# Designs tried in a protein design run: designed miniproteins, single chains, continued (3). Part 5

Each design is a single chain, and the fold is of that chain. pLDDT is the mean over its residues in the fold that is shown.

## One batch from the design tools (miniprotein)

Design m8141
Fold by ESMFold2-Fast:
Structure m8141 (fold): chain A 85 residues (1-85)
Amino acid sequence: SMEAFLESGRILVERREELLEFAREAAEAGDVVKISATGVLAAEARNIADELSKSEDPEAREVAERLRELAEELLRLVKEAEEKL
């Protein structure tokens, strides 16, 4: 449901700094398992953002934009980590 996507999206946006720190630590350690987990998280954030972007609700669209930004940043960290492996 749209409400479930919105709630999940809000949780991910609220935890943005924690998730980015996890991704940075994984990259610095060269932890392949955690780097992979970061990639999965980025894909999930993108999927939720895509669903929320279909809504006419301005709040859902705003959360979608923030999730898309989070997904992009997580993917950048994954790519940077992969280049160092």
Scores: mean pLDDT 87

Design m8142
Fold by ESMFold2-Fast:
Structure m8142 (fold): chain A 56 residues (1-56)
Amino acid sequence: HHGLQKWADKLVEVVKKNKKLAKLAKSILEEMAKVDPSIREITEKVIKEIEKIEKG
């Protein structure tokens, strides 16, 4: 899942620069995991990283 990890890293960079996008980013990640449960571990890790950015 190299492409997915690269995309997720870019999404985190965007959220760091614009925290207002955090809720939308988390929603997209949750929906992706519903469509493809095999990526759930990666999406959950990224969601937790975004949540830390929101609270930091």
Scores: mean pLDDT 80

Design m8143
Fold by ESMFold2-Fast:
Structure m8143 (fold): chain A 89 residues (1-89)
Amino acid sequence: AEELKKEAERMVEETRKALEGVREYISTLPNLSEEQRKKVEEALQKVEEAIKELEEAIKSGDPEEIKKAMEKLKEAVRELQEVLAPIVP
């Protein structure tokens, strides 16, 4: 239970740092199409929503809610990675 909470808190911290890096990187790309920007913004929003759900699950202290929110965050991060794959060298 305590280890699960620590893992979830670490996942939130690492994901927030990664999102800041992605946002900064995207802002430096002059040739990103409007369609690509929209897809990245939508994927980033999904990840931020999943982080918020995980933070609320951590506050609840319910292991099942924490696990469910962690899986949602992993899926949102995977979707973001797929959207970024044709953009990142």
Scores: mean pLDDT 82

Design m8144
Fold by ESMFold2-Fast:
Order: C-alpha cells, then sequence, then structure tokens
Structure m8144 (fold): chain A 80 residues (1-80)
C-alpha cells in the first residue's frame, strides 16, 4: 500500500515537472505566449495538488512541499 502510493506520488511529480519544463521553454521563445505559459503553470499546480492529497497520509512534510509548489505556480500564473 505505502509503496504503491509513493509510486503514484512520483508519477504525479514527474507529470507536474513536465508542465513546468514546458512553461520554461515557452518563456525562452522570442515572442513568448503568455496565455500558454499561464495554462502550463496552472496544469502543473493542479497535478502537484493531487500529489499533495495522496502524500498527506504517507509523508505529511512532502505533502506540504507539494502544496507550497502548487501555490507558487498559481501565484506566478496570476502575475502573467
Amino acid sequence: MVKERKKKIRELAVQGTAYVIRAIGLENDKNPDKELIKQELLKASKIYKEAAKIAEEVDPKLAKQFEEMAKKLEEKAKKI
């Protein structure tokens, strides 16, 4: 059970990080599409929130870290 939850958390973290990498790639374009950057950051935030919920019962410290990452990504998206 714990090992399966840890695997799911890892899979979600990888997915969230992939969206962050896409946002960074878009920011480095000569004419960055602010709306696409915002959408990718919001997708990453949503995935990290899902990871946090699963992590709450297994690793509360990790859950809090994912919640903080999600909040920072939402705030960054809001400023765009």
Scores: mean pLDDT 83

Design m8145
Fold by ESMFold2-Fast:
Structure m8145 (fold): chain A 91 residues (1-91)
Amino acid sequence: KEFLEKALEDLRRAIELLESPEPDYVGALRDLNSARTYLELAKKRATPEEQKKLDEAIAHVDEAIRAVLNKDYDAAVQHLRRALEIVEEVL
């Protein structure tokens, strides 16, 4: 539960940094890598059903990282909002 809460905070912060009037893309990437790490840690203590949902959340975080690197910030935010939805379902 604590790792999921930390992942949720990192995902929310990444969205804030990407949607800021002065976007911090480097900070967003750090928060996304942190969120990915916490999701992997949460997955180790999760049920098989929760692990499947967390794999989907991790996939969306990975797609968001790629989108940021490609300067497709709208796609990045869309993937992150989907990852948030999935993480909130598992909490």
Scores: mean pLDDT 88

Design m8146
Fold by ESMFold2-Fast:
Structure m8146 (fold): chain A 71 residues (1-71)
Amino acid sequence: MEELERLREAGVLTDEEYKLLKSMKLAIDVLQRELEENKDDPEKVAVLQKAIDRLQSEIDEMLRRARERAA
């Protein structure tokens, strides 16, 4: 979270991007908890893992684009 706040203060992230990224990270935390609770269900684990991977990919792409824009 410190990284996101620093990027916002530096003008790399817009307020909207910052809020969206924080929400996506919170969603990943929730999905990680659900994955731990459903470890005995491989189908559910697969679905949750794909959701986490998709959100992480979106976060990484947004951060990459924001940094490139700021450079």
Scores: mean pLDDT 82

Design m8147
Fold by ESMFold2-Fast:
Structure m8147 (fold): chain A 55 residues (1-55)
Amino acid sequence: MYVTLTETVPVEAPSPEDAADTVRESFERRGAEVLDVRVDWEARTATVTFRKPLE
């Protein structure tokens, strides 16, 4: 069984593209399937929509 979750995380990167890549890699490294990443560059946050196995 999988769950779809949304999490907002602070980002510190030299560009919005680097921020999106770093956040995606971090979530995928934790075993999550990243569906969407929205970077709010003015707020220095990213909102990630992802699926993970329910445990």
Scores: mean pLDDT 80

Design m8148
Fold by ESMFold2-Fast:
Structure m8148 (fold): chain A 103 residues (1-103)
Amino acid sequence: SAIAEGVRNAVDFGEFGLGKYVELSEEEIKYFAEKLYKLTEEGKTLFDLNKEFLKEFGVYLSKEALEKILEEFIKKYGKEKLEEMLKREEKIYEEYAKGLLLE
């Protein structure tokens, strides 16, 4: 469920921007899985992964591309590491929502 929630959140953010499907090679999937790991170590989120992907390809991550990256991430780094990142992302969304209510 945590993976499905993370994919939904990333896709929802992509829907507010210009997104286009990009078919990723196995090498590109591994590259972005490693990039995601570095981002999680820095306390960053799937939103930051989308920003990096946009910089490199000029488009946001598709749901299919994100799912492949997350599967590779889990195989290499384990599901618990992904769950730690998603909990951090949830807290950021809560702080964002609180900010909107205070303005």
Scores: mean pLDDT 66

Design m8149
Fold by ESMFold2-Fast:
Structure m8149 (fold): chain A 80 residues (1-80)
Amino acid sequence: SLGDARGQAAAEALNQRTLDRLYKEGRSKAEEEIKKKGLNLPDEERQRYIDELAQKYIDEVDEEGGKGNKALQDARKAAA
């Protein structure tokens, strides 16, 4: 059970899994945005753009103050 025995480490592991899923979703959205706009970016710029959009996606969801995203907010606050 999450609680007494190393509860903090277990919570951090769960938060990391949540963040990984969100980064995956953000990266997928960034790739779709690039394709939709027909952007012709070099590989290095494309990777940077995807990474920035993925981070921005997570940040915007967190900043919207809980339109049903308590788990996202909890995971992000744990990383702050």
Scores: mean pLDDT 65

Design m8150
Fold by ESMFold2-Fast:
Structure m8150 (fold): chain A 60 residues (1-60)
Amino acid sequence: MYEELLERLEAGEDVAEVAAELARLTGGDPQAAIALAKEDPALARQLVRRSLLEGLREAR
């Protein structure tokens, strides 16, 4: 799951879509994630990428 989302983010997928899916997986609010991505895409991308890398590290 995290690996697939990270690949989608690196492939240039919309950061809002990746952030919403990550929020759904972690029990967060997808709408809040989408709002952050629209307000500050660069910050949202950094936070999503960092969260995905932490998730991958914890899974292994």
Scores: mean pLDDT 77

Design m8151
Fold by ESMFold2-Fast:
Structure m8151 (fold): chain A 96 residues (1-96)
Amino acid sequence: MELREKLLEEIRSEYNEFAVKVAEEVLDWFDEKGYDLEWLLEQARRLLAHVPEPLTPIDLLKAMLFVVRLVTSDPEEIEELVRFDVKLAEAEKGKK
């Protein structure tokens, strides 16, 4: 859970309470569905390897959700991913 706390601390420093709550919900959902946070973060960083600018923690969470979308065939998970994409887009608006 070291990676979870690092992501949440970055979001707490740069974003409002709504963004922190959404990030916690997304990270809890990864754990609940059995996705390894370290593996998701590695895949997300690999996908974003050609991005020249430093990534925000919200960008990393979005990329991790995209990784799940590439590997899941579960329609329930796909519907939940769409809901999280909408929530993270709203969370980005809460940047300090």
Scores: mean pLDDT 82

Design m8152
Fold by ESMFold2-Fast:
Structure m8152 (fold): chain A 101 residues (1-101)
Amino acid sequence: AAPPWLDTIPEVDPEVLALLTEEQRKAIEEFIKWAEERGLPKRAIDVLRTFATLAAAAKNRGDEEAVEAILQAFRDSLRALGMSDEEIDELVQRLKELLEK
């Protein structure tokens, strides 16, 4: 199950969203749309949106240690939702590509 704080972060911390570029926000929405089209459950989509936003904000700060910690927490959260290692690796790779924008 997703931690309770995951339900609150998108509404409680608009300052994190304000730290993202327009290109990063667009890339996150395209990533989410791709995941929805693949049939990922809503909880996985919520995890993806939260961690992609946090990782992009950390990358923009130059906080590489925070980026690595967020990517690991992302992997652990998806595994807790019952995703396969192959699917997790695909999602993490797409998130890393997004962070290079």
Scores: mean pLDDT 76

Design m8153
Fold by ESMFold2-Fast:
Structure m8153 (fold): chain A 81 residues (1-81)
Amino acid sequence: MSPEELEKEIRVGVAEIAAATLITSNRNVEGSEEAIKLARRALELAVEHPELAEKVLEVIKLLMEGKLEEAKKKLEEAEKE
């Protein structure tokens, strides 16, 4: 793939995973607001810094598993790099 195509696929993939995470986490009403905020931050980071995409994907996977505290720690670690 061209570098431009790869970047687009990464962005689309992150957006799809983030959307799936939001839908899944939103079923837990008490945790949904925090999950939405973390997913938005993760997606924004991946769009602005594609080099951090692997760490962003890890955060999204943790959100999909309902591990909000672990997802937050991973996102904060990625944001510092």
Scores: mean pLDDT 66

Design m8154
Fold by ESMFold2-Fast:
Structure m8154 (fold): chain A 59 residues (1-59)
Amino acid sequence: MDVIPELSDEQKKKLSERGNKVVAEMQKKYGVKPRDFSKEARDELRERVLKIVEEIVKE
């Protein structure tokens, strides 16, 4: 059946690696847990994650 494809395990691994790197950098910068990120930090994280997902899905 053809529907909107979801991320494969391989793609999830790529997203996790890159996403964890970004989260770790932001956590170190802000000195707070990811769940406690400000709206600005959350928006930036969302933008970066969306870009990573888009690249992974299209490759």
Scores: mean pLDDT 73

Design m8155
Fold by ESMFold2-Fast:
Structure m8155 (fold): chain A 108 residues (1-108)
Amino acid sequence: MDTPEQLETFDLLVKNYKNITFGKASEEELDRAIKTEDLEELVSRPNTKVTELLAFAIVHDRFDVLYGLQFVARLIGEDITEEFDYAIEYAEKHGYKENAEKARRLRV
């Protein structure tokens, strides 16, 4: 049970939504994102791509972040299906097959 932490994650994503760019990241940007350990560091960067946040969430088993990103996308009227699929493919390619499979079940 992680209700306070989940709310903190949602607040962080909503507070920084203006920094999020809705597009596909390069492999270099994704490699950098998955090496980041702190969500706040990643999401506070100007022009952080939603695909970077999705890849971070999948690789680090941060499914609260996946839910939060879907919430933010819905709030601003953005469709992230393509970016979500791209992040899942990136994770599978890099050996995170089980995490990628879990993420596929959350994709809506």
Scores: mean pLDDT 80

Design m8156
Fold by ESMFold2-Fast:
Structure m8156 (fold): chain A 88 residues (1-88)
Amino acid sequence: KEKELEEFAKREAERILESMLEEVKKEYPEYSELERYEILLKAAEEGLAWAKERAKSLPESDEIRVHLKSIELVVEKLKERIEKLKKE
């Protein structure tokens, strides 16, 4: 079902984001929270661009759609968090 794929993509995006936040905190403990989010946003945007380009050569599948949607959601969540931090 379309709703099941959307919910799966949302859960996957949350898992990816949490993993990325843990890793960036370990790699850049001296950086501010804003600086760490900006590093993650750049990495996520580059990853999304690469994934979209690679997907052009692959047959259409629910797995690819969910994967791309999950990365898009990670980018959106990171942008939202960065904007919130900049306003504070």
Scores: mean pLDDT 80

Design m8157
Fold by ESMFold2-Fast:
Structure m8157 (fold): chain A 84 residues (1-84)
Amino acid sequence: MALEKAEEIIEIAEEGIRKGYLSEEDAERILELAKEIKEKLPQAKSQADMIIEIAKKGIERGYLTESEARLILQLAEGIKRLAE
């Protein structure tokens, strides 16, 4: 469900903040989860679209920065509130 997917994005982003980066594989997983959230929770479309754009840029670079991980965390927390 959308709540569980938002929680997975939060866990990945929190780990990225602790490490100072997220890998390309983490970015690909976040992209997949955000696309599923967009389909299942129309109210979260704006937040999901922002996460998708950040993740796509990260995949092209091969990583996500700590700042991008923090932004993804904020957006995913917003999605979680909408899913509850």
Scores: mean pLDDT 87

Design m8158
Fold by ESMFold2-Fast:
Structure m8158 (fold): chain A 75 residues (1-75)
Amino acid sequence: MSDEEIRELVVRIAAKLAQKDPNASREQIREEIVKELRKMGYTESEIKRAEELFERDAAGQGKRRTIVVDAETLA
């Protein structure tokens, strides 16, 4: 239960959600991440941690990284 594990999971889920719904805003993606984590059986404490890490990246804007997800690979 490391912060790094939670962070990696959040990034992975966000990428998958963005691929399924490219029109979703960052706020919507964040809410969807919370929903998915709950379905996976994570505790509310872990989910809150994940939200804070995600928001920190958005607020800091220091981690500006272009996530390239090949949506066309869905074939």
Scores: mean pLDDT 68

Design m8159
Fold by ESMFold2-Fast:
Structure m8159 (fold): chain A 96 residues (1-96)
Amino acid sequence: MMNRAIYQAKVTLKGSKEEVKRAKGIALREIGKLMQEGVIVSARLEEKGDELTITLLSYTAADAEEAAQRIAEASGLPNVKVEPVELWREAHEAVG
């Protein structure tokens, strides 16, 4: 009876301010679907002018990777950076 690990995927979208705003709307819609499907636990968006960073948390590395890929593809932007899936929180051991 081990607690679940949590994995993080990060997607950075770059474009004009207009393209970033459009991509944000698309990303929010896709995030809503991913949450309803249980693929992701949470999402965080950070907009900085011509750059949008989306952080996704999932219970499996495969789900985190799938979520990042779906958001990147849905955005339609050619300048997309998808970072490798990272462990955000490990499953609990005997201590902690």
Scores: mean pLDDT 78

Design m8160
Fold by ESMFold2-Fast:
Structure m8160 (fold): chain A 89 residues (1-89)
Amino acid sequence: METLRQVADLLLEAIRLVAENAPDEEVLRLLDRAIELVSTLDSPVAKKVRELLEEAKRLVEAGERDKALELLIEAGQLVEKEINELEAK
């Protein structure tokens, strides 16, 4: 529960940094933290989010920021949907 909220916050920050042309090192640091957190979760959504984040990390390293941004937005939407379901108990 708290872990998903932390992941959502990290993804929102990473999306902002990519959109604002922040240094790759800062974006990659946030993605590494998000990957670590989702790796503690055992759900199909967490596995899909992790794969999206690993691919986004590769795209950032390759300078493909527009594609990385699309994957980060998709991952963020999946995390938000999961949080909404948990809030409904």
Scores: mean pLDDT 83

Design m8161
Fold by ESMFold2-Fast:
Order: C-alpha cells, then sequence, then structure tokens
Structure m8161 (fold): chain A 60 residues (1-60)
C-alpha cells in the first residue's frame, strides 16, 4: 500500500540520517561538516514532507 511504501521510505531516511549524524560527530574538516549538515537538512525536509503525506492518507 502507499502508506506502507511511505513508512518504509521514512524508516530508510531515518537510518541514513543517523549514519550522517554519527559521521558529523567524528568529522573535523569544516567543509565536509557543512556538506553533511546540508545533507541532514535535506533528509529532515523530506521526512517532514513524507510524514505530512502520511497524515493526509491516514485522515481519510
Amino acid sequence: SKIEEIEKEIKELRAVRDRLRSQLAQETDPVIRQVIEHEIARIDERIANLEKELEKLKSK
């Protein structure tokens, strides 16, 4: 179902975000840190959009 597909994508995105957060915690290069921070921000935005879509689907 569409709901199951979105839930799976959110789970996968959260796993990627957790790995990036772990990498950021150990990274000392400021340029690489900025790239990782931007990637985390993009993932957070996508998760927020997917959660919003899930809410719309579950409210019907």
Scores: mean pLDDT 87

Design m8162
Fold by ESMFold2-Fast:
Structure m8162 (fold): chain A 76 residues (1-76)
Amino acid sequence: ATIKTSLPPEVAKKLAQEAAKAAEKETGVKVEVEVTPTADGTEVSFTAVDPPSLEAARAALEAAEKKFQELLKKEK
């Protein structure tokens, strides 16, 4: 899953890594973070690493996206 944010790459990477760790703790599936700078901010991609099923992959990615959005709200 890919999310666009207006945050600087350093801030977006920190929040995305926190979200990925939270998702891994919740689902047991490792989530990898890719951060790409854009003209308007940053693009963040979450990828499930070797999930045991498509259902597990979806759960991990949804957890990561939800946590990332919650963290974005706290950054104002």
Scores: mean pLDDT 80

Design m8163
Fold by ESMFold2-Fast:
Structure m8163 (fold): chain A 87 residues (1-87)
Amino acid sequence: MKVTALIILDNEPELARLAGEGAAADPTVGTVVLLDGGTGTDGSTEIFLELVPDAILVTLPGKSREDLLADPELALAAARAALAAAR
């Protein structure tokens, strides 16, 4: 059975690379939803998408990783809406 991985990025390009490599290498990961608050100006989002080009990118402008972790209902609702739209 394949799982949906929900990944929240911040301005950490090396961690984005490691997360992308892990998601790409894991055969149990079927769909990846990437949440980005639009602060990825250091290329973290681009690095991840180069490793996982089929990832569904959800941009939530002005929301940091801490904001999304403080509001898991918002993060989950955004991920679910993106999954529905990608079908």
Scores: mean pLDDT 74

Design m8164
Fold by ESMFold2-Fast:
Structure m8164 (fold): chain A 77 residues (1-77)
Amino acid sequence: GPKSGILGSTSPALAGVSVLVDGVQKAVTDSSGLFAFSLTPGTHTVTFERTGYETETQEVTVEEGKITTLSVTLQRA
């Protein structure tokens, strides 16, 4: 069946950004700033961490059988 999850990108496109869901690391961005992972339906807290940048936190609701897209802007610390 269709997977539930998140597909997203960072601006600027940054490799090595840790993507945490409810405090657990689920992904690290590639050189294009892309990340993707499967996730259970419901409301989750997604945190983006990278050395030299401000920590960004977003609340995201994931629907059953659907991929939720995220675009995240990171600011220099």
Scores: mean pLDDT 85

Design m8165
Fold by ESMFold2-Fast:
Structure m8165 (fold): chain A 87 residues (1-87)
Amino acid sequence: MKAKEEEMLKQIAALEAELQAQVAALRAQGADDSQIRQLTVDAMVRVADLLAEYYGLPQSVLEQIKAAIRAGRFQEAERLLQEALAK
């Protein structure tokens, strides 16, 4: 569905813009890398939710991807996503 894909891409672009603005604001306030990393992890989890909705990923797979992202296992999260999208 083209309209659903366009909406997903629009939401991802909005999340990217929001993250960039929040990171810039935190850096201006002298925030440490830990706070910036937490914002990035939260943004990645939201992107995973949008991708799961678009591709119809099982909730169990989505939760595994989110858990990997939250644990900083980004390579594992990417692998799980690629395997889920291949099905």
Scores: mean pLDDT 78

Design m8166
Fold by ESMFold2-Fast:
Structure m8166 (fold): chain A 55 residues (1-55)
Amino acid sequence: MVQKQMQRVVLDELKKSGALTDEEYQRLLDMIDRGTPLDEINAEIRRILDRRRAE
């Protein structure tokens, strides 16, 4: 459970910084709640951040 709680904190920070939309944030929270592997959640976060970091 500690890993899931830390992941939620990361998602909260990303949402506050504007890196995640409300839809992306809710989808990632649902993935955590459904027991999606951490690697898949991290891959989705990286994909979103890569698009956000485009010049």
Scores: mean pLDDT 75

Design m8167
Fold by ESMFold2-Fast:
Structure m8167 (fold): chain A 71 residues (1-71)
Amino acid sequence: GLLDQIKELADNGEYKVAATYLRSLADHYRESDKRGAAISYRMLSDVYRKMGQFDRSQQLRREADQLEQEA
């Protein structure tokens, strides 16, 4: 599935490609499936953390938590 493909990309160091997929998923789910959007933002947070973008990673994690509360 898409999630397994994204994890493989991130594990192989292809962070920009993984981030692009996750952003597209988050945008797709944003209005229709807040839990799906939250999962996508959480995974995107992990990708930014692996890139050393710690502040951005924390921001995305907070966005995921808020979406879960609204779900």
Scores: mean pLDDT 81

Design m8168
Fold by ESMFold2-Fast:
Structure m8168 (fold): chain A 84 residues (1-84)
Amino acid sequence: MVSEEVAKQNLEAVEQALPEVKEEVENVEKMSPLEQTSLEMRLLALIQDTEFAIEGGDEETQKRAEELKKELEELLKKVREAAK
C-alpha cells in the first residue's frame, strides 16, 4: 500500500501540475488530435496519483486529493468533449 509520505508527495506533484494542465485544457480546441490524446493520458495519470494519495494519505491529504480528483475529472470531461 502507498505510505503517507508517498501519498503526500503524489498530492504535491498533482498540485504543482494542475495550473499547467488547466492552461492546456483551455487551449484544447486549438490542439491536434494527437495533442488532445496526450493531454487526456496526462490527466488520467494525475487522477491515478490522486487515487494513490487517497489510498495512503491521512484524512487531510485524502480530502485534498478528493478535491483535486474532482477537478481533474471535470478537466478530462472537457478534453473528451473537444475530441468528439
Scores: mean pLDDT 83

Design m8169
Fold by ESMFold2-Fast:
Structure m8169 (fold): chain A 73 residues (1-73)
Amino acid sequence: SSSLKEKIEEVEFRIGLLRLVLGGTRYTLERMRTQPKSPERERLIALNEEAIRLLEEEIERLEEEKRRLEEEL
């Protein structure tokens, strides 16, 4: 059905956006790790590591949602 295809496309679009954000966050984290050690650097590294974890969890959730929708096709 067109409605089901539209839902799949919407989930795919969201996964794509989150993967771009994840890539950017990972790049930022790698750049931060090359900076001189400081309390601020360590805090920002921890925040970016947590952001990566949350992004990976949301991507996994959406990929599972996409899989369920594809099973209904």
Scores: mean pLDDT 89

Design m8170
Fold by ESMFold2-Fast:
Structure m8170 (fold): chain A 75 residues (1-75)
Amino acid sequence: SEGERIYEELLERIAEVMEKFDAGEISAKEALEQLGALIREASAYLRDGLISPEQAEELFQKVDEAVQEISRKLL
C-alpha cells in the first residue's frame, strides 16, 4: 500500500541519517536537524491519514532512539 511504502521510506531515511553520522559525513547538529525534519514529515503523514498510528509510533520511537544515541556520543 501507499502507507506501507511511505513508512518503509521513512525508516530507510532514519537509518541513512544515522549511517552518515556514524561515518562522520554529517555533524551531530546536522543529524539532529534531519531527524527533526523526519518527525515533522511523519506527523504530517499521520495527520493526513497516510500512515497508521502504529507506523507513526514506530517511526517516533526509532527517531527517539537515534536522538538518544547522538546525545550520548556528545557527552
Scores: mean pLDDT 88

Design m8171
Fold by ESMFold2-Fast:
Structure m8171 (fold): chain A 84 residues (1-84)
Amino acid sequence: ALTPEQQELLIRMVDEMRDLIIKTNPELAEEATEVADRVKAAIRAQDLDTAIAILEEFASKSTGLVKELIQALIETLKRLQAQL
């Protein structure tokens, strides 16, 4: 299970991804915020599979830098999940 410190770190990473997406693609602000909120809820519920699935769906509809930012977070979650 994720420690409280691991959950807090992941939540900060999700918020950073959201903020970078909004800064580079302000037209995605609403969608990026909704996705970030759902991913954070899944992390708090200790459901990394759901968090990854939400991000993979968002990445599939994204291109360029936005897709790269989402995929970087997916990779981090998968690596952490493999070490739990």
Scores: mean pLDDT 88

Design m8172
Fold by ESMFold2-Fast:
Structure m8172 (fold): chain A 55 residues (1-55)
Amino acid sequence: PEVEVEFLDNGEVVIKVKNAKVILTFKKKKETKVIEGEAVLSKEEVEDVESTEVE
């Protein structure tokens, strides 16, 4: 598991970055469209994003 991006039907984005202790998974049911703008919080292979560390 490295980086998986799933674009939902409604404009929700699921980004999973487990390669560097960063897991950001937002679903339409769990989160909101607001997260869609921050779906790139996975700072691993992305440049302009914020790195979120998981514990």
Scores: mean pLDDT 49

Design m8173
Fold by ESMFold2-Fast:
Structure m8173 (fold): chain A 100 residues (1-100)
Amino acid sequence: SDAEIEALLARFRALAEELAATLPPEEAQRLRDLVDGLVAAIRARDLAAFVARMTEIGRFLRELEARGLLSPEARATADRMEDVALGIYLLLQEEAARAA
């Protein structure tokens, strides 16, 4: 499970950097800060922090789209990031259920 989480986390971070490269500098930095917070929550196995950080990322991605800052390719990258995050969430839920 740790190896699977780290593999998905590496994929998530790669997609986040691909997305950040398409954004203006301030928005790119905000995305990186939000991703760093999510990474910390995942490594801490903190499901509540994970949900809070993903909610912030989802809100930020919607704001970028509303502002016309997401190309069709960037939107596809954001969708892939959300899919990977769902995979991480399901693994964290499974670990929490086994620890309970």
Scores: mean pLDDT 88

Design m8174
Fold by ESMFold2-Fast:
Structure m8174 (fold): chain A 95 residues (1-95)
Amino acid sequence: SMDELKRELEALLERLKEKAKEYPEYAEEIEETLEELLRAVREEDLERARELAEKLREIVLKMLKTEEDPVKAAELTVLVAGLDFLLRRLERLQE
């Protein structure tokens, strides 16, 4: 369960890091939040990981709100859905 979550998270974070390059105004905040989130997951600090994942979700939503390209908007929507799934899994692991 935890190893599966770490693998899925690493895949999601790589996609977010690559996508952030297309949004230079958000790139620094995304990279910093991604680094902190990976550290929290490795340390199994699930509460901090949840807070950082929620922060990433809000950043991606801001990117989505300003995106005029329908293909890029669809890609950002998939990333938001991925973060929502991760947040749900983090909540279940804390139970």
Scores: mean pLDDT 81

Design m8175
Fold by ESMFold2-Fast:
Structure m8175 (fold): chain A 109 residues (1-109)
Amino acid sequence: ITPEDLALVAEALRVAADNPGIGVGVRGNILILASDGSEAGRAALERAEELLESSPKVSTVRVGNVLTAFIHDGEELFADPEVQELLARAEEAGRRNPVAGALVDKGLS
């Protein structure tokens, strides 16, 4: 993972953490972002998708309100303290959104 790849993923997580219409979850090398379908949530999901797609180390699949990102060496990236802090903030914000949180939980199953 390059510093540029880390910066793109960190910015995507920051978008999620700052937007209550987004839920986030991680499993291994997989990052899932889900929108609650609100205008703000959809806009935030589009921005996060754009950032993640800018990295050659990330492959994304979007189905409706759910974005699945497959990150090469994602476990190493998710071990970064800045990424862990942003992920924790985004996960906490998502827990307050039952629609987005339920979609993340299904994606991680």
Scores: mean pLDDT 80

